# Designs tried in a protein design run: designed miniproteins, single chains, continued (2). Part 84

Each design is a single chain, and the fold is of that chain. pLDDT is the mean over its residues in the fold that is shown.

## One batch from the design tools (miniprotein)

Design m6905
Fold by ESMFold2-Fast:
Structure m6905 (fold): chain A 90 residues (1-90)
Amino acid sequence: SKKEKVKKAVKLVKEAYDKNPLATKEELLEEALSKAESEFEKELIEAMINEDFEKLKELVPEELLDEVKETIFKLETDSGIALIKETVLG
């Protein structure tokens, strides 16, 4: 179902970030896309990592849109924190 594909795309993006919290957007895209099985999942992953909210509104069912947005905001926040730690400690 479309809902299951959205959940899979979200999981792949989270797993890519968890593998390397300091990864660039390009590295996150490469990792997440390498595990995507369908074109729809690939479009979702690209829209999530690029923070293309207009594309996400088109692709994601309204009931899941807030969950997807919250995931993106968490990834952006966590990436910012990781960058600060790297800059201060490394």
Scores: mean pLDDT 76

Design m6906
Fold by ESMFold2-Fast:
Structure m6906 (fold): chain A 83 residues (1-83)
Amino acid sequence: KFAEIEEKAKEMIRKGASREEVAKFAQQEILEIAEEVDEFVANTLRVQAVTLRRAILAAKSAQEMEAVISKQLQQMQTSVDLL
């Protein structure tokens, strides 16, 4: 699930999507996953989604945005796999 979000987000960046568009997309997709998982995992994902949104909006380049998305989504996948 998170790998698919990463792939789609990177494609959006490569096609010239704004930080706001990428941040909104990533947050929405994570919140949809949160609706399908246990409450504890859901609450963790909601907090991480806010962190990701803020990090994307703070990125100063497409390259920095891609790096932040990869790091944060891989961290979320690891967190879910450990729970």
Scores: mean pLDDT 80

Design m6907
Fold by ESMFold2-Fast:
Structure m6907 (fold): chain A 88 residues (1-88)
Amino acid sequence: SEKKELTRKAMIAVLRAILEGKEEEALKILKEVAEKTGREDIVERGEEIVEEAKKVLDDPEVRELLERALKALEAGKSFAELAAELEA
């Protein structure tokens, strides 16, 4: 569905922006998705996630986990499959 594909592409773009230290760009992408989907909760939760990620991005283990998550999403994997990849 269009909504599912938009959400997936947005998650990929947000993770890339976070890994690149572009917090403002990540928030902008979240706002654009919220506007297109009518989901204001995405912005509120997204702001919290970006702030939490920012605090731990200096940890190499956290960066590696986020890079693995990004690769899994780019490969078309679901969040359930992503969780399995991170435990492997």
Scores: mean pLDDT 71

Design m6908
Fold by ESMFold2-Fast:
Structure m6908 (fold): chain A 74 residues (1-74)
Amino acid sequence: SRDVDALVKAIKNAVAQLKEAIKRKAPESRIQRIVEALRALLGWMDKMKAKGEKLTPAQEAAYDEAKALIAAVE
């Protein structure tokens, strides 16, 4: 799905931004803003999955990495 592909790309970009913010020891407020944005993207993916959209194994891995990263920084 084009929408799934676009959303996975957005999730990967947000994960990269979050990793960079953590590496640079960005202010907690900045990290929280990125986490909130990433949660919104994951929420959209959850809705797509609930509607029967299927992800490739690579897309599932990106989704799982994003969820694990949020859990690790909270």
Scores: mean pLDDT 86

Design m6909
Fold by ESMFold2-Fast:
Structure m6909 (fold): chain A 69 residues (1-69)
Amino acid sequence: SAKDIGERLKRAGEAVREVSPVTGDALIKAGEAAEKGDIDNAIKYLQEAMERDPAAKEGLESGIEELKK
């Protein structure tokens, strides 16, 4: 569910924040938005993270697909 995805995104963002604060912050914001039911902003934050960290693109695309369900 979007709520479960939100929790995972927040944990992922916290984990990467030390190495990539910009990517970590975007993931945390996406997770918070998803937990609140704000799917449009959650997707927007994930798209921003994908643009800034191409290495994470595949995982972030999967997250976007799950949020659109």
Scores: mean pLDDT 77

Design m6910
Fold by ESMFold2-Fast:
Structure m6910 (fold): chain A 76 residues (1-76)
Amino acid sequence: MTKGEKISEMVKLFLKYDKEMEEEARKNGYSEEEINALLKKIGDAFLESIRYAEETGDYDKALELFKKKMEEIKKE
């Protein structure tokens, strides 16, 4: 798997989580401000994971870190 393919997979996963978390929050009666705060946390987790990949070259570990950060966000 190339660097570009790994980044593409991370982006695809980010978009999936972003959509699913927004839809679930809306269904559960979250305000627009609460939804925006949640989406920002997801975006920050994604950007931190991409930064890790760029700094280390370890895209597989970056993907694992992103998944771990998402599990932490889901527990909140």
Scores: mean pLDDT 81

Design m6911
Fold by ESMFold2-Fast:
Structure m6911 (fold): chain A 60 residues (1-60)
Amino acid sequence: MADELGQAAVNAAAGKEPQSELEKQLQKTVDEALQAKRDGKSSAPGYGHSEAEPEPPPPL
């Protein structure tokens, strides 16, 4: 049982009841995108673009 003021604040901010499910997903998407950016720096030019696709044909 970890009842700390700091944790409560973080939990409230992250666990706050979202107005709509959409908002919750949106925040998750943002976090994911930010993480991808950081990992992207690992793929240098000349590499196989581990994060991105090799420009596939036009989507259907």
Scores: mean pLDDT 54

Design m6912
Fold by ESMFold2-Fast:
Structure m6912 (fold): chain A 84 residues (1-84)
Amino acid sequence: SLLEELREAIREKDLERIREILEELGVPESLRRTLLHIVENFELSEEDIERLVEAVEIATGEDHVSYTVAALLAIGLELDLELR
């Protein structure tokens, strides 16, 4: 699945592949930028990777509520990583 490919791309820090998968999944530009920023700038545990994938999966609902929830989850993870 694309979500399994996304997990692998995040583990490998393959930013180009992550971008391509997020575009294919229809993730909005603003959320794509946030997710790519997190992957590029932080060392991620398996738990952190699952939190990112969960945010992407929620965004695949393709409505304003799903996008808002996904964005809040991504921002929450970014804040958690910054405060470590």
Scores: mean pLDDT 84

Design m6913
Fold by ESMFold2-Fast:
Structure m6913 (fold): chain A 69 residues (1-69)
Amino acid sequence: SLAVEALELMIKSLKGEDIEVPPEEEAEELARALEQVEPAIRELREKNAGKGLSKEEQLAFLEKLKKEL
């Protein structure tokens, strides 16, 4: 699932891991896959703006979202 792959890249980025930049075509597909989970990503951003989520809280949210896909 491209949505799961996109979430895995976000999780790696939050962990500070070096991620390989995908080819332009794959990057576009991952961007479209993230649009499918946009409401959940928006919720995460809103919570972070409100109370400042820890790195662990952000990771837990993304991993839960990945598990539900």
Scores: mean pLDDT 70

Design m6914
Fold by ESMFold2-Fast:
Structure m6914 (fold): chain A 76 residues (1-76)
Amino acid sequence: MTVLGLRFPEEFEEAERIFREAVAELPLSPEDVATIRRLLDEARAAYEAGDLERARELFETFQHALDIAVQRALAA
């Protein structure tokens, strides 16, 4: 699927808010929280370094990991 118009600064700020809300509202495991935090930080670092392909890959991995963690928490 082609991704056009992805604006990393805005996407990161929204991702930070969503992640913070999920941690506050849902019983996410400490391991999931640590993994998701690391992926988001690595995606931002890659973006700041100018590696847009790695930033996109890490950000997509972050989104997938967060979705799985949320589904796992809701199933508990």
Scores: mean pLDDT 78

Design m6915
Fold by ESMFold2-Fast:
Structure m6915 (fold): chain A 64 residues (1-64)
Amino acid sequence: MEELERLAAELGADPLVVGAARGRMEDRGVPPFSREQLRELQRRYQEALRQSEEVFRQREEERR
């Protein structure tokens, strides 16, 4: 947990991402996360947020 939160802080990941990763680690079915896996998860989450915000910001009729 300490390691996961430290990596998340270093990568600038949201608390939501940290919580999700922690939940999976507490579920014995999931192997521990590595820095690279957390970075990928964070990157995809940020990209999804950016795209969602852009869609809401722009009118659909002006979509390119």
Scores: mean pLDDT 61

Design m6916
Fold by ESMFold2-Fast:
Structure m6916 (fold): chain A 109 residues (1-109)
Amino acid sequence: GSSEVLAMAERMLELTEKLREEVEKHYKDSPKLDEALKLLDKAIDKIKQAIDLAKQGNPDEAVKLLREAVDLVDEALKLLKSEKDIPFEIEVLYGMLKLVYGVAVLLSK
């Protein structure tokens, strides 16, 4: 229900903020860093909006925004991968993010 989707959205926020920190550290000299960080900041904004919707008892709309956030993270990582392979730490965080999103989808029903 809404409380479980809220818990998953809060976990996705934490994971996406950690992923943003790792991206900034590993890609500090990349000309693509600023564009990737803008995409990650948009993803964080979508997760915060999803948290508000889950608090209002709208888990289905919250999950839709969480999907948009995952898509934005994927876009940022594809942009960075064109410069160099994604570091293991970022791969792990992204894998965890997708797993938590999957749980949110199941718990929204």
Scores: mean pLDDT 91

Design m6917
Fold by ESMFold2-Fast:
Structure m6917 (fold): chain A 103 residues (1-103)
Amino acid sequence: EKEKLIEEAKKYIEKAIDYLNKGIQSLRDGNYGEAAYYFYLAAEYFDKAAEILSKVNPEMAEKVRKAANIARAASFYAFSGKTDEALELAENAIKLAKEVLKE
């Protein structure tokens, strides 16, 4: 049962990473509003994963919540057209999420 919850959470983390990558592509295309929306969706999926993980692995949940907060910051910077800051934050969220997926 614990393993099933971790696998469910990992699927939400993978979906969050997919949205972060879509947001990065939207930034490159100059579509800041779309990028902000994708980064916001990534944060929502990280929150779903963290809620599941809080029941079985609180340390892993905390790392995922950190990724969610970074993704929200990326959304804010993307919306304001601060492309370099948004890219760095999105890449940091992806890196942290991938570390969680290796556990």
Scores: mean pLDDT 90

Design m6918
Fold by ESMFold2-Fast:
Structure m6918 (fold): chain A 67 residues (1-67)
Amino acid sequence: MSREELIEWLQREFGLSREEAENLVDGLLTLIQQGFSRETIVAFIQLQFPHLSREQAEEVVDRVEQI
């Protein structure tokens, strides 16, 4: 999956602005590159978007890991 495809998916599924989606993707990529656990990354997503379920946050992580 490309970074652009993930940004467009986040905008469609969660109603994020392009800036919000870009900031989320870049933040998640940084956490992955720094070696943070999947559990920490999921918690980060839920802190930014408390309305997302754990399952939805895990789907976001799965898609970011494909970049």
Scores: mean pLDDT 82

Design m6919
Fold by ESMFold2-Fast:
Structure m6919 (fold): chain A 73 residues (1-73)
Amino acid sequence: SDAEKVKAFIAKAEEYISTLSVEEQQQLLQAVQEAIDQIQALRDAGEIPADRADLYLDYLNAIKATLEKKIAE
């Protein structure tokens, strides 16, 4: 199911982020923020369905939260 895929993705993303240096985590955080901004802009412009945009934003925001937490540690 999609919910199981989301959980598996987040778990793997958290595992991967934990292997990165602080500098690599900061670079990834910048890339994730740029992706969030792009998806939000496409959503606001009606270029992609809101439900798909919200799903992508949920994934990206989960990665962002993990990166911000790890960088602050």
Scores: mean pLDDT 82

Design m6920
Fold by ESMFold2-Fast:
Structure m6920 (fold): chain A 61 residues (1-61)
Amino acid sequence: MLSLEEQREFLSKLYLEGRTALLSEAFRLFDRRVAEEGLDPRADITPLLTEAVLEVLERQR
């Protein structure tokens, strides 16, 4: 698994590369998990968002 700093850089690169469709699908998955699990607003969302992105990429294989 990537470190938190590597995860933030990974997500930033996807945003800068204009992979908006991938990010939109990842955010949709993330929103579902937030609704189902009731995340603390103070929690760092970076790991959960990174996992959602990786899950979307895996589904496209």
Scores: mean pLDDT 70

Design m6921
Fold by ESMFold2-Fast:
Structure m6921 (fold): chain A 100 residues (1-100)
Amino acid sequence: MMEEVLKVLEEVKKEGLELMKKFEAPEELIKEFEKRMEELIKEVVEEKLSPREAFDKAKEILDETAQKLIELKPEKAEEVREEVFKILDEAEEKVRKIEE
């Protein structure tokens, strides 16, 4: 279970970083996102979070980072929101399977 949750979080981190690079996010925003995801992964390893709680926090981190990117690049807002939705939808499906 923990290994499967960690895999989902690593995939969200990877896809989030790819999204940030695709839309040319500032390096500081990319580093902040990466740091927040790494801290979340550490909390999961320390068994502080359930799979659902880990997903909810990953969603919050990605949503907040994406909102900052949209504020910097409002012309790309719709495309950024679509990519975020796809990442989170896939991650949520995987978390639901872990909870079964």
Scores: mean pLDDT 84

Design m6922
Fold by ESMFold2-Fast:
Structure m6922 (fold): chain A 66 residues (1-66)
Amino acid sequence: GAEEALARAQAGAREGKSGAAAASNGVQDGLKRGEPVDVEAAERAVEAGLAGDTEEAQRWAKRAAG
């Protein structure tokens, strides 16, 4: 789910991966608003962030947050 994707992004951010930090911030912002998060977009943001693609991670995180 979106919370699992957020946990993975936060783990990557703790390892110093800037793309993972971007994914974590975007998904967390959506969850804090209590809005439905697009889980597929959240997972894609995390995958891009963990791969080091910060721009792609930010793009998917925006879609996940709505």
Scores: mean pLDDT 71

Design m6923
Fold by ESMFold2-Fast:
Structure m6923 (fold): chain A 85 residues (1-85)
Amino acid sequence: MKKIEEAAKKAAQMVRDTLAEIGEEHMGENFATTILNAARYTGVKGLVEALRAASRGVGLHLSPEQAERFARTADEAAKEAEEIV
């Protein structure tokens, strides 16, 4: 349980930082909250699914370059989360 909570906090912060660099700071906060809640209610499966959904840029109006950068970062976070268990 505690390892999943720490992984979720790290992933949420990474998503927040990446979206802030792109200029989507408010969306980063929303995704971070979603990731933390998914991990809390569903554990690793919820964390991975939330990160993979975020990597698709759902609800974001990004340029192709920004979308690719964000998708790559979120996918890497999902892979790290899968390795924790």
Scores: mean pLDDT 71

Design m6924
Fold by ESMFold2-Fast:
Structure m6924 (fold): chain A 65 residues (1-65)
Amino acid sequence: NAAVEAGKGAAQGSIEGGGGPRADETAYLNGSSAPDKVSGATAGAMGAYHEGGLEAARKAFGYGI
């Protein structure tokens, strides 16, 4: 569904943004559990931010949406 696709995108974005090994898992789990794609991209970006900071979060959001 849209949230799962957002979670997958957020995970890839967190990897591209240099978030480290746990950023991709956290971005995916937070993003895919959201009720819609935009919420999923946002939740995934927040997960990426906690592990890899602003650059990881920006790329996670962009790939998730």
Scores: mean pLDDT 74

Design m6925
Fold by ESMFold2-Fast:
Structure m6925 (fold): chain A 92 residues (1-92)
Amino acid sequence: GKETALKALEIAIEALEKTIELEKEKGDEKGALQVEIALGMVLIVRGVLLLNPELPAEVAIEQALKILEQVKKEVSVPEPLEEAIKELEKLK
């Protein structure tokens, strides 16, 4: 339900925040920026879910998965994002 979707979005947000720190530590400023944009997108999905309680949980989870899969290609340290993707797939 909605709580499962919110948990999935929290996992995605935490992974994105960790990836921003790791990309900055590696000096991958472009990667860090792409992850910051992805974080903004996931926060928008969370906001939409909170304003629209009738939105199916799986729609929010699928949107977060798309964002994580896309930004994973842009980073030097994909491991936190790969782990988050696995956790979100289990919540579908």
Scores: mean pLDDT 87

Design m6926
Fold by ESMFold2-Fast:
Structure m6926 (fold): chain A 80 residues (1-80)
Amino acid sequence: SAAARAEALVEEAERHLRLGEEYERLAEQETDPIRYTGLRLLAIGHYVNAYLLARKALELDPESERAREVLERAREKLGI
């Protein structure tokens, strides 16, 4: 069903959001500029994936509060 596919996409989006937040946390602890930049780019990549997956989930289930929450958090992290 569309709802089941939306749920799977939300779960994947939430995983990407958590990974992005973890890489962001690692970057905050990093003193090497090259490693810092690499960790920041990894965090951004995960936030982009969370955003895209949450958008797709909302197309399948427009009333998904979980998808809306992931979308808004990913947008906030991306500055869009």
Scores: mean pLDDT 91

Design m6927
Fold by ESMFold2-Fast:
Structure m6927 (fold): chain A 98 residues (1-98)
Amino acid sequence: MKLTEEEKAAIRKLVDELAKELKLPKLSDEEMEKLLKELEKAKSTQEFAELVAKALGVSMEEFTEALHKVLAKVFNNEESLVTKEDLEILKKFLEKLE
């Protein structure tokens, strides 16, 4: 499945915010493009999560905790790179996965 430019933008923001929550450096443009290509081959929400966690160099447990914090920030209108619109784009993308 090819990602749309809108889906790619939402994923970039999500990954950058996750890196910030994990106190990690942001992925380089080259690392991000590699991840986006790998995500085009993802067949499930689980595989998507595993690919993002691997790209960030964290465990699935660390990824899940960081994701919950990012979601809480967005829903509480706290300062975040990810908007509610970005979450809606990501939700629709993940619903296309098996």
Scores: mean pLDDT 83

Design m6928
Fold by ESMFold2-Fast:
Structure m6928 (fold): chain A 95 residues (1-95)
Amino acid sequence: MTEEERLAVRVLELMFGVPATGDLSDETIEAIRKALLHPEEFPSPLLPVLQQVQRALGLPADGKLTEEVVDAIIEAIRRDPVGLLRRLEAQSPLP
C-alpha cells in the first residue's frame, strides 16, 4: 500500500467515525462495518455520509445499508481507496 493509499484510508476511516489507522486490518474493517450498519450509535450524524457513499457507488441514496451494500463499500476501500475518496469528494460540491 502506498502512502497516498494509506492517507485515503485514514480519511475514509475519519468520515465513518472510526479510528484513523490507515491499515486495513480485520479490526479496522470490522469497525468500519459496524459504523456503516449502526450509524445511529455514533455522535456525529452519519446519514449524509452514508448517502454520499451510496451516490458514489451508484446506489439509491436512501441512507439504508444492507450487509450486501456494506460488503461492496468494504471491497471498494480494499481495491481503490484513493478512487473511492475522490468519488466521495466529487459528491460534496453537487447542489
Scores: mean pLDDT 71

Design m6929
Fold by ESMFold2-Fast:
Formats: C-alpha cells, sequence, structure tokens
Structure m6929 (fold): chain A 79 residues (1-79)
C-alpha cells in the first residue's frame, strides 16, 4: 500500500513536469522551439504513465528523467 502511494506521488511529479513543458510549447512563437518542446512533452507524458504502472524504483527513475526533460525544454525555451 505504501509503495503504491509513492508510485502515485512520483507519477504526479512527472505529470507536473509534463504540464510545465506544455506551457512552454503553448507560449512559444518560434516554430522550431515549439516542435522541440512538443517532442519533450510527449516523452514526459510517457514517463508519467509508466511511473504509475511500475515499481517504486522505476517510478523514481522515471520522475528523474521527466525532471531532466523539463530542464532541457526550459533551457531551449530560454535560448
Amino acid sequence: MEERRERILLGAEAGVYAIGNASFAVVSEDEDIRQFLLDRLDENNRLSDRALAGTVEQAREDAEKARKLYEEAKKKFDE
């Protein structure tokens, strides 16, 4: 039961990073930057879904990957 709760919280964390990436894509007026951000959003959504179905260790790894994809998208948006 505690492991399921931790997976849900880690999946939610990955989902928050995906929402952040969607926000950058929506406000980007540069087509190349927008396409880059959309590609990273799709990957973050995949990691969020996977975190909910896996083990706690897998969910933690997927949340960390989602955070890195968010930081990459943010850096590209700020470029």
Scores: mean pLDDT 64

Design m6930
Fold by ESMFold2-Fast:
Structure m6930 (fold): chain A 83 residues (1-83)
Amino acid sequence: SAAMARSRALGREIVRLLDEGILTELEKFVEQLKKDHPEKKAEYDEILALIDGARATPWDSPEYQRLLAEALDRYVRLVAELR
């Protein structure tokens, strides 16, 4: 039915907006860490490049998921080094 197709499309759009929200918050955290730890600027710039790459990639692609996962993994690793 048209109603079911609309419901599925809305569900996909909500997940896409949530993923974009994750990228936006990750970018804010990385920018703050880059200000607080300028000696690690190069590593934070690499994470920001991965976020930009994800945004430039189709949301439903395996490449988008790979870039998002790599950005998150690098962020977690760098934060662990600060403890």
Scores: mean pLDDT 82

Design m6931
Fold by ESMFold2-Fast:
Structure m6931 (fold): chain A 85 residues (1-85)
Amino acid sequence: MYPKTITVEDVEYIRLSLKAVEDNPFALMFLSALIAKQLLDNKDLTFTPEAAEELRKLFGELRDKGYLPKSLYDALVKFIEERSK
């Protein structure tokens, strides 16, 4: 279960998890979608402004590489922007 407030350190853990599977594009795609879904399913989450920026960068990178669908990226950006505090 994610903490109620996502910090830059939490985003670093997400980046490390993705790095562990970076040599497998399919694993990266599935893990990216799983992380995205877990965040979207937790409506009680808030984000520090710094964590919100780092998450947008991370998911933007995944979108640009084709590992995250644009529709899911758009949903994540909206979710994060509405919950940045």
Scores: mean pLDDT 81

Design m6932
Fold by ESMFold2-Fast:
Structure m6932 (fold): chain A 78 residues (1-78)
Amino acid sequence: SSTPVPLHKVTLEGDGKKYSFYAGSTVEEARQIGEDVVLGLNSFGVKVTLSGVDPNPVTLTRDEMGQNATRQVSKLMK
């Protein structure tokens, strides 16, 4: 989509590091996505916890979403 989308910042913590990504059109949806990601990662032995969800949405373009996703995946895989 060419239209910027409002998403909430989800922050995870593990091994003294913080990881953030943008998901969900509401705080409730963002928290659910964050909890699902934590559950999935923990089931595979990756120790992370949900630190929080920013209640203030940010509007992201397609390019900004791609850049953020690439950066966060790189952090999680290290």
Scores: mean pLDDT 75

Design m6933
Fold by ESMFold2-Fast:
Structure m6933 (fold): chain A 103 residues (1-103)
Amino acid sequence: STREEAREILERLKEAGENPPPLEELAELYRRARRLRDAVLEVMREEGYSDAALDTFRQLFEIFERLGLSDEEIAELALGTAPEELKEKLKRAAAEIAGVPLL
């Protein structure tokens, strides 16, 4: 269900904030969170998820939205097939917005 997927995304966001994942996993997490954004926000509002998950959610969206990536570029990042220039842009954006924990 959408609600169960939203809870899984929130747990992964909390984990990503505590233990920075590979770029491929970060891109896939963003794709899932973006697809289910309203459901994730609704579950946070109704069930009171941690500030760590919310902060990681905000940082992840700010990083990817500032980069202005296409759906195809995000998919390439998630599959590990993106060119190095794109990977380096993502790493720089993550360092600027989220700091060391997401690198």
Scores: mean pLDDT 76

Design m6934
Fold by ESMFold2-Fast:
Structure m6934 (fold): chain A 104 residues (1-104)
Amino acid sequence: DEVIDKIQNVKDKLVETLAKLGEEFNLPRSVIERLAGLIHHSMMIAINEVINQNIPLEEALKEAQSRFLTDAGALLEEANVPESVRQQILTTLKQEFDKLQKEL
C-alpha cells in the first residue's frame, strides 16, 4: 500500500532524527524510547485517518505533526529537560516533519 509505505517512511526518518538528537543532547534512554513511542502512536492514528476515514494524506500528516509535537513537548517538560534543549529538539523534529511532508 503506497500510502502506508509513505507514512512508514516518515515514521522511520523521524525515529532516525530522534536517535541523533538523543545522542547530541545526551537524553536518557527511557525518554528516547517514550518519544519513539509517541512517533509510532501518532503515525498509527494517521494511517487510520487516511485508510478508514478518507482524510487526505497531507492533512493526516499535519495532524500527526501537531499531535506529536504537543505530546513530545509535555514529555520533555515532565522529564525535566531544560527549556533551551526542549526548544531545539522540538524545532528540529518540526523541521524534519515539514521536510518529509514536502518530499512526498
Scores: mean pLDDT 87

Design m6935
Fold by ESMFold2-Fast:
Structure m6935 (fold): chain A 75 residues (1-75)
Amino acid sequence: SALKLYAANLGIKRVAEFVERGDVDGALKAARETMELLGGKKAAEEVVEKLRPYIEAGDVEGVVKAMREAALKLL
């Protein structure tokens, strides 16, 4: 879906921005919202828990890579 691809790209950028500024809660919320739109609530919670260590470490590159891999599996 073109809409899901667009949503994934915007969501990944938004999460990266939150991680960059150290907003852990904002990043987790944005990641959950993005992943829920792509794969539903259960998939979102599973992916968010995998993203948590990158988000908490401020690892922007790690978060972007992990979110792209998760989005590809849900599309």
Scores: mean pLDDT 87

Design m6936
Fold by ESMFold2-Fast:
Structure m6936 (fold): chain A 71 residues (1-71)
Amino acid sequence: MILKKGTTIEKDGLRFTTVKDVEMIPTEDGYIAIAMVRVSDAATGEDLGEHIALIHVAPDGTVSVTPLEPL
C-alpha cells in the first residue's frame, strides 16, 4: 500500500502532511510506516518543521499519526 505525498492528517490541533509517497508495511491491525512529515498548526498554518512520525492505517481506512520526536 502507498500513502501519497501530500496526504494530510489532523490531530490535537496540528496538521501532519506527508513529504513523499510512503510505502506502508502490512500488519495484523492494518498498515504502518515510519515517515517524515511536515507539521503545521491547523488553525494558523504556522510551519513547525519536519518531524519523524508513525503513520497507521487501520483496516477500516482510518489514518492516524503519532509523532516520534518532541514537537
Scores: mean pLDDT 81

Design m6937
Fold by ESMFold2-Fast:
Structure m6937 (fold): chain A 84 residues (1-84)
Amino acid sequence: MKVIPFPFSLSDDQKKELEQHRAVEDTLLELFRMMLEAQVKGWSVDDFRKRVDAFIEEHAKKHKLSDEQVAKIRAFAERLVSVL
């Protein structure tokens, strides 16, 4: 296969999709950080769930994430809760 440099002159739709992917990744990373903080500070599962729900809602609104993307993020948060 020939490896050619990828031109970063993406379409607006491709740029939007990339920005949404990065927003999802940033959200997942922050959820993991919040889980670690919850363990260190002794947050209850309920406190963690409330904080996570508020955070996901704010980020979904800010980045205009799709319902499917929000559902995937919430599923990840539920997995994090299972290890608390």
Scores: mean pLDDT 72

Design m6938
Fold by ESMFold2-Fast:
Structure m6938 (fold): chain A 104 residues (1-104)
Amino acid sequence: TVKSIKFEKGEKVVIATSATPDALESAIELARHAAEQGAEVTVVAVDEDEEVARRSAERLREALRDYPNVRVESVVAPRTPKAVIETGRKLAKELGADKVIAIP
């Protein structure tokens, strides 16, 4: 449950999501919850199709536009749960993130 995850003010959080509608909606809810608690959030949309990844990122940016502490990226990777998880972990290491959450 989104409410069971606690975020600290200034905590760096990466959320990696697949391009499925349900995963994107869950990522939006989680990103809003983290941002409202004062976390610095990066959401990455992952798909094997560059257009799908980009459009998913556009949807995320529009839904999260009122949150100045949220950034959105897209990554082209295989359309598998493993690729979503690995993309999130890689980005978290690159950004020095405190938490990584994958929504495959």
Scores: mean pLDDT 87

Design m6939
Fold by ESMFold2-Fast:
Structure m6939 (fold): chain A 84 residues (1-84)
Amino acid sequence: MWKEYVDKAVEAAKEGKLEKAVEYFRKALETLVREGASPEELRRETVRLVGRINEALKDNPELSHELNNEIGRLTREALERLRR
């Protein structure tokens, strides 16, 4: 399930739909946290997503930068929840 949200986030990013990409990524993180992902797994999956976004948006660095900022923010919030 969470992998489907990651794929949808990348697809939305390719279409220039920043808000939709962020929403799908948020759902992916919520699913990973709910399924008991470790902080290490969550960081690893975030790094993989950042790589996919950078490749998908290599010709649109401004959108890539904005999306990576939102990904970083959501990941930090998710890690803080796991830390309790």
Scores: mean pLDDT 80

